# Designs tried in a protein design run: designed miniproteins, single chains, continued (2). Part 107

Each design is a single chain, and the fold is of that chain. pLDDT is the mean over its residues in the fold that is shown.

## One batch from the design tools (miniprotein)

Design m7707
Fold by ESMFold2-Fast:
Structure m7707 (fold): chain A 90 residues (1-90)
Amino acid sequence: MEEAIDKIIEKLKTLREKARALGLQEVADFLDTLIKAVEEMKKRKVPLETIYEVVKEGLDFLKRRVPPELQAELDKFYEEMEKIVEEIKK
């Protein structure tokens, strides 16, 4: 479970750096806030399923506000997160 949460945090950090590289400061700031929220949920031992739903909602919010290049990265991240959660449930 903790390993899956760490993978989600790493992917969020990658998206944040891509947003910064594209000059999307508001998107990068939102991702930084989301990363901090996930890290706090991990410290509080919140279930992976709850963390997944929070991240998914945050990414859905961003998908409507980002350029196509970052939208493609978001779609890949959704697919990878779903696979991570499914692997842990096995």
Scores: mean pLDDT 78

Design m7708
Fold by ESMFold2-Fast:
Structure m7708 (fold): chain A 65 residues (1-65)
Amino acid sequence: SEEILEQNRAFVQLLKEKGVSQEQLELLIASFEEVQENSSNPEVRNSAAEAIKELKALLEELKLA
């Protein structure tokens, strides 16, 4: 959903503005990966996958800074 993508981008932008450590971001990614692997609901798994993608992009940006 376009709305989910926009919400994920807004959340990532908020994390950038607030300042999040690489370690905190890696823990957040791991939490979403657990949801993606263990949820029986395909919609929940898909939402987690999109969140993971955006968070991993932010993690790569932080590593390059």
Scores: mean pLDDT 77

Design m7709
Fold by ESMFold2-Fast:
Structure m7709 (fold): chain A 73 residues (1-73)
Amino acid sequence: IEERFLELEKRIKEVYVRALAAGDEELAAQAAELGRQLKELRNKYHSGELSEEEALKKLDEIEKQVEELEKRL
C-alpha cells in the first residue's frame, strides 16, 4: 500500500508541475486538491481510522482521477 501512495504522489506532482508550466491554473488546482486528498487518506490509514481494504478502494478512486487529469496534459 505504501508503494501505491508514493506512486500516486509522484504522478500528482508531475501533473501539478506541468500544469503550472503550461499556465493551466484549473488543472494545477485540481492536482493540488488530489494531493491533499491523498495525504488525508494516508494519514487516516496510518492513524488506524481506515482499514487497508477501505484505503485500497479510495486509492483506486484517486488513481482514476489522476488518470483523467493526466489525459488533459
Scores: mean pLDDT 80

Design m7710
Fold by ESMFold2-Fast:
Structure m7710 (fold): chain A 59 residues (1-59)
Amino acid sequence: MLDELIEAAAELIKELGPEDVTLENIAYRLGMTKEEVEKLLKEHGLTLDELIARAQERL
């Protein structure tokens, strides 16, 4: 689940750039709601900005 979040964010960074990655775009790519993505980030102790930073490290 965390790896899927990071992978989705990394793909969006490649397509849009890191400044244009949103919770809505990640949710759409994963087939989830925005609220479900927010819950997963909270469960892993991550903010959206921290998720984007981790995704950039994998590029």
Scores: mean pLDDT 82

Design m7711
Fold by ESMFold2-Fast:
Structure m7711 (fold): chain A 84 residues (1-84)
Amino acid sequence: MKKKKIDNEEDIEIDATLALGLIGFLLSQGKSVEEAALEVARWIKERYEDPVKLLEKIIEFADLPEDDPVYQVFRKIIAGELEA
C-alpha cells in the first residue's frame, strides 16, 4: 500500500479530524488514552508520507494542552523519543 501525501491544508484538517475520531473510537473500545494515541500514531506512520506534519496538525487543530496524554505521546513520537 502506497503512503498518502497531504499537499493542502484542507486535506490535513480532514485527516486530523479522522485521526481524532479514531482516538475517540479506540477509547470507546476500552483502550487507554496512551494506547489509543500510540495506535493512531502507528496508523499515521504506515499510511502518510509526512506523519510528523499530521501529528503536529492534530495537536494544533485539537488545541491539546501539554498535560494531555495524547499531546505527550505525539510529542515524544515527533521528537523520536518513542517509536510508533
Scores: mean pLDDT 75

Design m7712
Fold by ESMFold2-Fast:
Structure m7712 (fold): chain A 55 residues (1-55)
Amino acid sequence: SPLEQRLAALEAEMRGAVRELADAQAKTGTIPDDLRARLSALVAEYRAAQAELAA
């Protein structure tokens, strides 16, 4: 379904963002604010899509 495809895409993007976060921490000891904001937005979209699928 389109919702399942969207959830899979969001999950892949979240995993990518988590890897970028881990890499940034390893290199600089700091997480960029833009990366934090992007991850928060992805989590919000993922939760919304899960709620829509569960309805």
Scores: mean pLDDT 83

Design m7713
Fold by ESMFold2-Fast:
Structure m7713 (fold): chain A 80 residues (1-80)
Amino acid sequence: SPEAEIQARLRELAEELLARLAATTDPAERVALVRETMARVGELAREWLDLKGASEEEKKLFEENHAKTTEALIAEVRAA
């Protein structure tokens, strides 16, 4: 199903990010990895929202939450 395919791709992105972060010590590169991964997560989530016929209000809430999650992950990676 499209939902199962999106879930599998999200899992792969998470696993890839964790592996690359484990191998990367440069703070700027670590931040760039988070930004890159979250951009790809955002693309998949937007595709899924369009497929399910999400409202403009749901899409706006997603964008706000996605931005906040991205900022929080970047702050966490910078603190480590």
Scores: mean pLDDT 86

Design m7714
Fold by ESMFold2-Fast:
Structure m7714 (fold): chain A 109 residues (1-109)
Amino acid sequence: DKILQDGRVTPQDIAEGALTRKDVDPKLLKEAVTLFSAGGIYMAAASFEKDPEKKRELLEQSIELLEKAKDLYLQAKESATDPKTIKILDEDIKTIEKQIERAKKRLEE
């Protein structure tokens, strides 16, 4: 969806949703986004699941994926120097933390 910029952003990076950031490893961000997306999908699937055992398994998978995503976003934030990039990563981390809390609460019910 973005025009090529002298090889700094490749068609592969665009197609895979990995955006190159000037002060963060794009491979790390791509992995973090992939895990965050996967965690969200499992959380959504758990909301529609009627079997208690499958619902529990989906919630546990969601938590595992979201915690891994959070760790990668924290690594990206620690290496980031651009205030705009840091703000975006902080907002993503907060969103992940809220999703983890909600999933854990649903497991306790």
Scores: mean pLDDT 75

Design m7715
Fold by ESMFold2-Fast:
Structure m7715 (fold): chain A 56 residues (1-56)
Amino acid sequence: SLPLPLTPEDEAIRLETIRYANEMLKATPENTLDALAKISEEAAAHYRQRRAELAA
């Protein structure tokens, strides 16, 4: 989890990750626990990757 308040950079990555997760959810017709867990893992990986890129 992220501490609050967020920096503007953290907030931008968070919003990007939310949009990414929403696109995956929109492409996934079933809201099973397995499907949601996979989307959560993919979104978390995307978030970590984007933060690593900005910290480079």
Scores: mean pLDDT 71

Design m7716
Fold by ESMFold2-Fast:
Structure m7716 (fold): chain A 93 residues (1-93)
Amino acid sequence: MIQELIDELVKTLEELAPELQEQIEKIREYLLKIANSKTIDELLAELDELTLTLLEMLSAIEDKEVQEQIEEAASKYVTKIVELRIKEIKEKS
């Protein structure tokens, strides 16, 4: 489930901003680190790095419509991934 959400977000970002492949790959790496975090503190640290990378990516995009679509997709998928991983951590504790 979380892996499918990561794949869907990455695909959406690649379709919206194919020129920003380096930033998209970093986003994928942080999402995978979030999915594999063992504690909430580790998850939040990786989420901070993901947020900074997303802001850097958005600052490189001049098309306001594309920026808005990326913000909406990132908000939706990142929130769901984080919520699911926090739930898994709490259930294993």
Scores: mean pLDDT 86

Design m7717
Fold by ESMFold2-Fast:
Structure m7717 (fold): chain A 68 residues (1-68)
Amino acid sequence: SMMKEGEEYIRKAAEALKKGDYRSALEYMNKAMKILGLSFEEVVERLGKIVGLTPEQVLSMIIGGLME
């Protein structure tokens, strides 16, 4: 199921985010967006709910990690 595949990419993105692998997190987010038809903002909100952070905090972590 495309839905199940997309949800698995959301989970993989959350796990990558938790371990500080921001490049893999972005790759998984992009795959989830494409499969589920979600915007970047919608995926960031979903990740925030999974990891217990605000969307703004998730964005700051990703941007900060990629700027290194």
Scores: mean pLDDT 83

Design m7718
Fold by ESMFold2-Fast:
Structure m7718 (fold): chain A 70 residues (1-70)
Amino acid sequence: MVEALREEARRLAQAYLPYLKTLKDPQEQQAEMDRFMEALIEWLKSQGLSEAQAREIAREVRREVEAQLA
């Protein structure tokens, strides 16, 4: 179950990545990333994960997205 939520979190982030790439201001891009990650954490918690589990998955997903924005 945790693995299914981790995979879905990655899918949601990959779907959001094209939008993040349209943002020309790095500060605006970072602010939208932060907003997306907080929404992702709340969604993961709503699915039954603890805050620690949700934040760990969000950290992994954020690293993967930031690597693709560089």
Scores: mean pLDDT 83

Design m7719
Fold by ESMFold2-Fast:
Formats: C-alpha cells, structure tokens, sequence
Structure m7719 (fold): chain A 81 residues (1-81)
C-alpha cells in the first residue's frame, strides 16, 4: 500500500508537469487515502500532508470547494496524529 501511494504521488508529479492539475489532485487524494488506510501514526501524518498538497493544488486551479474538503480532511487527521 505504501509503495502504491508513492507511485500515485510520482504520477501526480508527472500530471503537474503536463499541466493537468485536476488529474494531479485526484492522484494525490488517492495516495492520501492509501496512507490513511495504513493505520499507522506515520501513515496518518503522511495522509494529512498529502491531503494538504492536494488542497493547495485544487485552490490554485480555482476549485475552492474541493480545496476546502481536502483541507478539512487534513485537519481531521492532524488532530488524530
């Protein structure tokens, strides 16, 4: 699962290089979900930071609603870590 999450983050980076911010947000969100599923303290911290990256990208693309949702997810996880 961790290797899969890292692969998705690498794919998100490639999507950003191609200018596909929407695809990058989707890939970061999936990676964050996999880190969260790990259930470890480190996995939860990585999930929180990954959701925050996705939130910032969504906001930069003008998607305030998605950005708010992802930021809220990050805050929830930070409170648990």
Amino acid sequence: KREEAERLIAEAGEALKAGDVKRAVELYRKAAELYEEEGTKEGIRKAASTYLVASNLARSAGDEETARELEEKARELEAKA
Scores: mean pLDDT 82

Design m7720
Fold by ESMFold2-Fast:
Structure m7720 (fold): chain A 88 residues (1-88)
Amino acid sequence: SKREELLKRLEELFKKLTEAMIAGDKEKAQEYMAEIAKLIEEMKKLGLWDQEIKDFYLELISKVQIEYLVTVEGVDLEKLEEARKKRE
């Protein structure tokens, strides 16, 4: 479906964003952020931006932050996940 296609694109862009951020490539990171913003606007125009997609988007943002903290700053992922779950 169009919904599934756009969700896969969103996930792929966040993966590329994560890789660029870990590599310290600010220009590529900004490029991928802009592409993500354009994709979100397209989803809104198609009436596909609902609570489920918003929650998925927020989960992808959290994953980027966690991967950066673990890979670049050496934070323990399991401890970070446990802290996140306890906050819910």
Scores: mean pLDDT 79

Design m7721
Fold by ESMFold2-Fast:
Structure m7721 (fold): chain A 60 residues (1-60)
Amino acid sequence: MEEKEKRVREAALKLASDGKYPTPERIAEEAGISVEEVEELVKKRGYKSLEDFLRALGRE
């Protein structure tokens, strides 16, 4: 898993443990990257949405 993908996954898990919905803004803040970088990762990996991207990371 690439470093940025790992950060996004860990951010999503932490948000879930805090009872927060994983929006691009929340993930960016928690992962220490920009919202644009989160969206770029989703597009670069060919996913249609952040939700699909996180679902794929959680399955693996």
Scores: mean pLDDT 74

Design m7722
Fold by ESMFold2-Fast:
Structure m7722 (fold): chain A 101 residues (1-101)
Amino acid sequence: SLQTILRRVLRGLLSDAQVSELARRLERLGANSESTFALGEYLATEAKVYNLTGAQLYELARLILDQAEAWKVDLGDVKRLEGFLSLFNTIYKEEILSLKR
């Protein structure tokens, strides 16, 4: 399941409840196993780079999914997701940094 993939990649970073909510949102947005893994790896990398707490990482994940919904990003397409994440980093770099306040 998407929840199992996300829990495995984000082990120790997010609670089971947070992982369950993100997986539910990913399913609604049409995510598959490959795109869920890609998003999980992205989130784990950002958590390490910016030294994010679990609460800050969850807020980042929510911002990403909110923006994916707003831009109607097809999360079933890994290439589209990767392009979206690159653009999100460029536009929202300052917002990501503000999560450490």
Scores: mean pLDDT 85

Design m7723
Fold by ESMFold2-Fast:
Structure m7723 (fold): chain A 75 residues (1-75)
Amino acid sequence: MDVIEGVRKTAEAMIESLKEMKKRLDLETVRKLAELQIKRFKAMLKEMQEKYGIPESEVEKILKEFEARVEEVLA
């Protein structure tokens, strides 16, 4: 529970960071930064999965939710 809560808080912080950047930067720059954040988030989820034995289905669900939220911010 605590690990998943930490992951979700990290996702929320990344989304808020992208919203802030979107106000100040051009869309192409924000898209490149979003791709870097998605890459970092995927790496973090993989480490958490291996370290804490999180089910693959849960990891996939969290990742898809995060990617969908990023796309919504960039739309």
Scores: mean pLDDT 81

Design m7724
Fold by ESMFold2-Fast:
Structure m7724 (fold): chain A 60 residues (1-60)
Amino acid sequence: MEGFEVVSVEETEDEIKVTVRDKNGNLAEGTVPKELAEKAGLTREQILDLALFEAEMKAR
């Protein structure tokens, strides 16, 4: 049922991007802007979790 694997985690000056692969081999990216996350009071771990969640939703 779950078949996502993390392919890469990229951090730029402006965003954190997580790329996942689903069971069918499709790639999806979740991206969280650092400025938006800082204003929302998110920690780095929460930002990564949010990016991963978005990537998994797109990979469905």
Scores: mean pLDDT 74

Design m7725
Fold by ESMFold2-Fast:
Structure m7725 (fold): chain A 99 residues (1-99)
Amino acid sequence: MQAEIEREKEEAVEQIRADPEATKAELARLLENYEAGLEKLRENAKKLGVDEETFEKILKALEALMEGIRKALEYLERGDVDKAIEALLKGIEEAEKIL
């Protein structure tokens, strides 16, 4: 798992540097998918009787990831690729700390 996560991070960084415009479009789509999935997750958690504390941790982790994506999109709009990468990695790191 850890080795796979590190490889995904490295590939994402290379992809952002190679094609910031394509990355911007993909991140916007990913953010929309996460927001839609968040509502389904809330409904399913109620049906499955998931522990409230565990559910809150999952929500906070997803919110951290989505915030990282939002900031990255703002930086990509401004042409600041390095700060966009930094924002994404920070969001992932915050999510890992919560889980």
Scores: mean pLDDT 77

Design m7726
Fold by ESMFold2-Fast:
Structure m7726 (fold): chain A 51 residues (1-51)
Amino acid sequence: SRDAQMAALQRQEVDLSVQIMHMIVTGAPQSQIDAQQAQLDAVVAQRQSLM
């Protein structure tokens, strides 16, 4: 259902945000941080498309 899909996407947003924070504090390459940020943006866009 749409509600279940939205809940899953919201969880993915939280998980990706936490991963990005960890990558920044551990000094991961900027290219990898940028790639994860792009994935977060895509998940946000998918959630918006379900509204």
Scores: mean pLDDT 86

Design m7727
Fold by ESMFold2-Fast:
Structure m7727 (fold): chain A 78 residues (1-78)
Amino acid sequence: GPEASLFAFAAEVARAAGLEELAEAARKLSQNPPTSASPTPLLDATLEAADLIQQGRLEEAREAAERALKHAEKLASA
């Protein structure tokens, strides 16, 4: 479904940015997406982290990636 595609997209963005742990978490969610939870917070935080990395704002990128991982952990527990 569209949720699986959005998690897969988040995994690709994270991989391209070098965020391997986040990429793996998002990949697992794309294979078994939760039925009642939005992928949007995870995707938004992943895109923020990738954008900050491209800007060289590595400390802020780390914080955004950590927030994205927390979203992934919550989704995996649902």
Scores: mean pLDDT 83

Design m7728
Fold by ESMFold2-Fast:
Structure m7728 (fold): chain A 80 residues (1-80)
Amino acid sequence: MFKSMRDFAERVTEAAIRAARESGDEKLLKEVEETGKKLLEIVEEMEKNGYMTEEQRKEFLELVEKLSELLNEGRRLAGH
């Protein structure tokens, strides 16, 4: 479970970083990097503990949603 979550978190973070870089918006890139770091830290904590709390699951989903929003914003801005 956690390996699949980490692989997913890494992939969505990489996609969002790429979109932000293509947009040329350095503030967006920084937000993506900070959000991705938090997402990966939560996954790393879950892997270390060997379990996922309901609170950690909620935070993971909220950070994934935020990264998806930032990815879409980056794609929109890249058309500028």
Scores: mean pLDDT 82

Design m7729
Fold by ESMFold2-Fast:
Structure m7729 (fold): chain A 84 residues (1-84)
Amino acid sequence: SLEEIVKELVEQLKSKDDIVVEKAVLNLLKLLEYKPEETSKLIIKFGGIEPLKKLLSSKNEVIKETAKELLEKLLKVRPEEVKK
């Protein structure tokens, strides 16, 4: 289910393995592009906002830029929820 996939991807954002984190951010971004309303609700529900904000300080440029893009898209879809 989409719920199980998003839950797993949000947990993977907390990984110490940059390859796992990069894949998780990219997959969340892809899901948000395909199903913005459902995916954004699930990212917020599973606590994805805090780990994504932490990734903005990543030494990995791909992770940093993709996390920034994902957060900007989340803010457009759910501005009040992201600003909490």
Scores: mean pLDDT 84

Design m7730
Fold by ESMFold2-Fast:
Structure m7730 (fold): chain A 70 residues (1-70)
Amino acid sequence: LPGAQLAADILARLVRYGNLDRAEELAKEIPDEKTRQEILDIIEKVRNGEITPEEAAERIRQLVLETYGG
C-alpha cells in the first residue's frame, strides 16, 4: 500500500529517537494482529534495553513494509 512506506518511516523514526509512547500508539493502528504484536514486543525490548533503538527501528520498518508494502 502507498501509505505503508510513510507509516514505516514515521514509526521507525519515533522508535529511533526514543518516543516510544507515540510509537506504541501508532503501532496499535496496524490492522494485522501478528505484525502489531511483533512491533509492540520490539518496542518493549527497547524499553528493557535488550536491543538498541537503531536495531528496533530497522526491524519495525521491515515488518511494516513486508506486511503492507508488497
Scores: mean pLDDT 79

Design m7731
Fold by ESMFold2-Fast:
Structure m7731 (fold): chain A 61 residues (1-61)
Amino acid sequence: AAASAAEKAALIAELDKVFEKVGETESREEDLARAKALIETMSKSEAAPKVVGLVLRAAEE
């Protein structure tokens, strides 16, 4: 099934926020774990893996 654009946008915003914080302070490992948990949650939350992959690519570098 196709995932909604709204869900994709929300995921992008969350990932972007996590990645920005990683470079500021705090434990990088903790922020990285959060990002991975978000990705896995989206994949399991009936969201198509394609959406997760697309969002991840938009947030990654």
Scores: mean pLDDT 57

Design m7732
Fold by ESMFold2-Fast:
Structure m7732 (fold): chain A 100 residues (1-100)
Amino acid sequence: SSEVEKLKIEIKNLVDELLEAVYNNEEKEKVLEIIDKLLKKLKELKSKLSPEAQKKADKLIEEMEKLREQMKTASKEEFEEIVKKILDLVNEFMTIVEDD
């Protein structure tokens, strides 16, 4: 689907934007805004998947949302580790998409 391919590109661009923001020590609020945009695009992409793939994707999205909430009160070191965990979950999500 051309719409699925467009969403994949948008997600990749948001991942790159997230990595750049963290590398440049951008404000916490800026990083959280990028993650919120990323979660929105992941949910849009999830809606295009099979029911079985959607169930797996929902678990990853729920875990990412919990990590995002933890980021609000995290120390700098904890914040960077949470971003890494979110990126790992995004990679797992994209694997589900490719296998669908």
Scores: mean pLDDT 89

Design m7733
Fold by ESMFold2-Fast:
Structure m7733 (fold): chain A 80 residues (1-80)
Amino acid sequence: SREAEIQAALAEFHARLTALIEADAPIEELIAEVERLLARLRALDAPEALIATVEADIATLRADPEAVMEEIRASEILPL
């Protein structure tokens, strides 16, 4: 189902993002990972609210990385 595919995409994203954070990867690599998630969610025709949340997170990450790192950690949409 589309829901199962979205859940799989989020699980893959979570695993990759966690590995990048543990490795203290550059913010550009974290942004690239979130952009990969966004592309996959769009391909799966995910709910508009979920897509909008991820788009907002990417925009804020580019503008203020430190503030967004705390927000992403607390997010139910983008688990770390």
Scores: mean pLDDT 74

Design m7734
Fold by ESMFold2-Fast:
Structure m7734 (fold): chain A 112 residues (1-112)
Amino acid sequence: MAAAEELAAILERARREGRVTEEDVERVIRIMSEEAGLPPERAVHAFLLGLDHPVARELEEAEYALNRGDYETARAHLERARALLAADDRLAPLAKEHLLRLIDELEARLAA
């Protein structure tokens, strides 16, 4: 299957079933690394943006706020992302691990 077709199939299944499995995470990381050179945490974030997942939206808004120097808004979005992630029962632990690494990366930018 072409990479774009494989990603579209994973996205459609996850959307239909309302959950992201460990196999989904592993496949997405592999494809995004091979096609776009993305590190695992960025691949997982991009996949969840495609699902319109609340955690991914909060992380995107946090990074936009950081890029414009709005550190208070960025902190608020990161706090919401962390809370939503802790409450989520539909994401595989592997997905949560990579998203927590991304939250830590963005929080480090607040300290700089």
Scores: mean pLDDT 87

Design m7735
Fold by ESMFold2-Fast:
Structure m7735 (fold): chain A 77 residues (1-77)
Amino acid sequence: SKEENRELVLLEAEATVLGMLAYMLSRDPSATPEQKAQLNKLRDDTMDAVDKAVAAKDVEKAREIVEEGRKRLNELK
């Protein structure tokens, strides 16, 4: 539906912001190589998973991906 398409756009935007935050944190000179690798993996995993959920028009899956991405980012800060 048009409502579901709008929710998917917003969830994709939220996943993009999470990926951008992970990328910016990975550029911090004080971050360890291990932290940088984990942050880059979070970005790549989140973006790949959300792209697949959006292609499938799976709103519930996109929501789960965003929630998991936020949780992982909070554990790495």
Scores: mean pLDDT 86

Design m7736
Fold by ESMFold2-Fast:
Order: C-alpha cells, then structure tokens, then sequence
Structure m7736 (fold): chain A 94 residues (1-94)
C-alpha cells in the first residue's frame, strides 16, 4: 500500500541521514538556528503529507530526494530533520 511503501521510504531515509550524521559530528546550533532548520524540515514534511493525500508515491520519493540533497549541503540540519521525520513515521505507524 501507499502507506506501507511510504513507511519503508521514511525508515530508509532516516537510516541514511543517521549515517550522514556520524560522518558529520553535530555542530552546536543556537536556538534560532535550530528553529530555522526545524521550520525547513516541516516544509518537507508538509510536502510529503500533501503527496500522501493525493496518493502520489512518486511525489513522496521526489520530496525525500530533495530533502537528502538539502541536508547534504546543510549537515548541521540533520538532527532536527531526523526528529521531524521520526514524528511523521510514528504518526503513520499508529
């Protein structure tokens, strides 16, 4: 199902981001920087939710690929991005 395939894609993406985090030790962010990166992560989460609402698995894949590109360029965003992805994953599993 679309939900099950999205869960698998989210789990794979989280694992890939955790590997990137190990390669790039987390830089301590200011409160303002953490909020900014969290807001960016939430935009990607909203795009995934909208793709899911349309039944658009390819849209989910495209958004996750864009997200991976973004965090590769901004590795300091990885911890808050993982947090937001894990929240979505938990919601989908329940």
Amino acid sequence: SLKEETIELLEETIEELRKLEKENPPKELSEAERRAYRNIARVFIQEIREALARGDLEGVRQTLESLKKYVEEHPEAIPVTIEELEKLLKELKE
Scores: mean pLDDT 87

Design m7737
Fold by ESMFold2-Fast:
Structure m7737 (fold): chain A 57 residues (1-57)
Amino acid sequence: TPVERQIKIEEEIRDSFLRMLEWVQTPPSQLAQFKKKLDQQLAETKKKIEDKYKKLS
């Protein structure tokens, strides 16, 4: 569905940021904190995408 496609794109963006943080040798403790923050932002973005498509459905 279009919802699944948009969510997949956002997940790939989040994964790319985490990969970048690993490349710059972010300490494991800080990497874990960034991961949680990115996961929270992704959850908010997914909610907005789902809400948009729910109104159209």
Scores: mean pLDDT 78

Design m7738
Fold by ESMFold2-Fast:
Structure m7738 (fold): chain A 67 residues (1-67)
Amino acid sequence: LSSQIADTQSRISQLQSTIDNLQKQYQQARSNGDTETAKQLQDEISEVQKKKSELEKKLNDLKSKKS
């Protein structure tokens, strides 16, 4: 259980870092007037956010079983 909690927390942190990087790229694309790249990055951010939310739900379930 502890390893599953640690693994899930690590994955959530990795996804958050990915979101942060994509957000910076999105802002740069908008500043450069690259609308097509900005749209692609926005879609990628949405997908990564969904994965993060699913892992956060899993983390809560794992913690509830341990507590």
Scores: mean pLDDT 82

Design m7739
Fold by ESMFold2-Fast:
Structure m7739 (fold): chain A 72 residues (1-72)
Amino acid sequence: MEEGRKLVEALAAGDPEAIDEALKRMGLTPEEVRKLTPEELIQRLRDALGLPFVDPETARRAAENILRRVGG
């Protein structure tokens, strides 16, 4: 499950390729992501990546970067 952890770290760094991969793994469209709160998006990431624990600060930055990308 190390791959999911590396993906979350790349998301927190703002990697566009990682953001696209996370959207595919969650099975969510950009419109669906825009309807989520940051907290809901963090939960969807944890579930989709099979991560029972994610560092709160890393998860928050990952969610912010995803929302920024899909929001324009």
Scores: mean pLDDT 76

Design m7740
Fold by ESMFold2-Fast:
Structure m7740 (fold): chain A 62 residues (1-62)
Amino acid sequence: GTGEMLASMALGIADYNKLMTPEGKEAARKGYEEGSKAGNDGDGSKATEAAIQGILDGVEAS
């Protein structure tokens, strides 16, 4: 849904601007994958929350 698109765009922007380390990008990717699994059970909001948290953790670690 829209939240998943926004999370994906935010990840792309962070990566493009080199705001994240490789470790931060891996954390964001894992968060997105876990959230996507939850989204398959009908909770797309958890996918967005997991991706955003991963992005924040990645930027903070950078």
Scores: mean pLDDT 61

Design m7741
Fold by ESMFold2-Fast:
Structure m7741 (fold): chain A 71 residues (1-71)
Amino acid sequence: SMEDVLAQWQNQLDSLESAVRLAKERRDVEALENVLKQGETLLKNAPEEMKPDFQKLVEEIKKALKELRES
């Protein structure tokens, strides 16, 4: 069902958000680059209803990378 599909995508979003948080806490540029690639792939394939949430996370990762490179 669509509900089951959305639940699976929500689990992927939650897992990616946790990985982003850990990478940011560790100031790990390589980890942030890896989750950016994952996030962009997930955003491309996400259901339309979830694309805004993945897009926000991708933008968060990009901002974190920019901040670390400008530090």
Scores: mean pLDDT 88

Design m7742
Fold by ESMFold2-Fast:
Structure m7742 (fold): chain A 91 residues (1-91)
Amino acid sequence: DSARLEELRRLLADQLKSDAENKSADLQALADAYNSTSDGLYETSDILSKISKDASDLMKSGGDDFKAESDKVNKERDDYLSKANSLISSL
């Protein structure tokens, strides 16, 4: 039955879209958390720069690391959405 197969494809596309949106939201929240941690470390580094250069440098290094993780997760989210949209379009 062609009509039932078409309905199943539509239901599968809807489910995949919903799953992709949920996964995208989770990855965005993770990226935002890493970015917020990075921003806090950069702010702490700036404050500490007036008291201790070594402590400031450590906080800045931590900020750089968390910023890199945020950027990586954002790229993984974008790659995931691109693949999900390609798959949905093939249905």
Scores: mean pLDDT 85

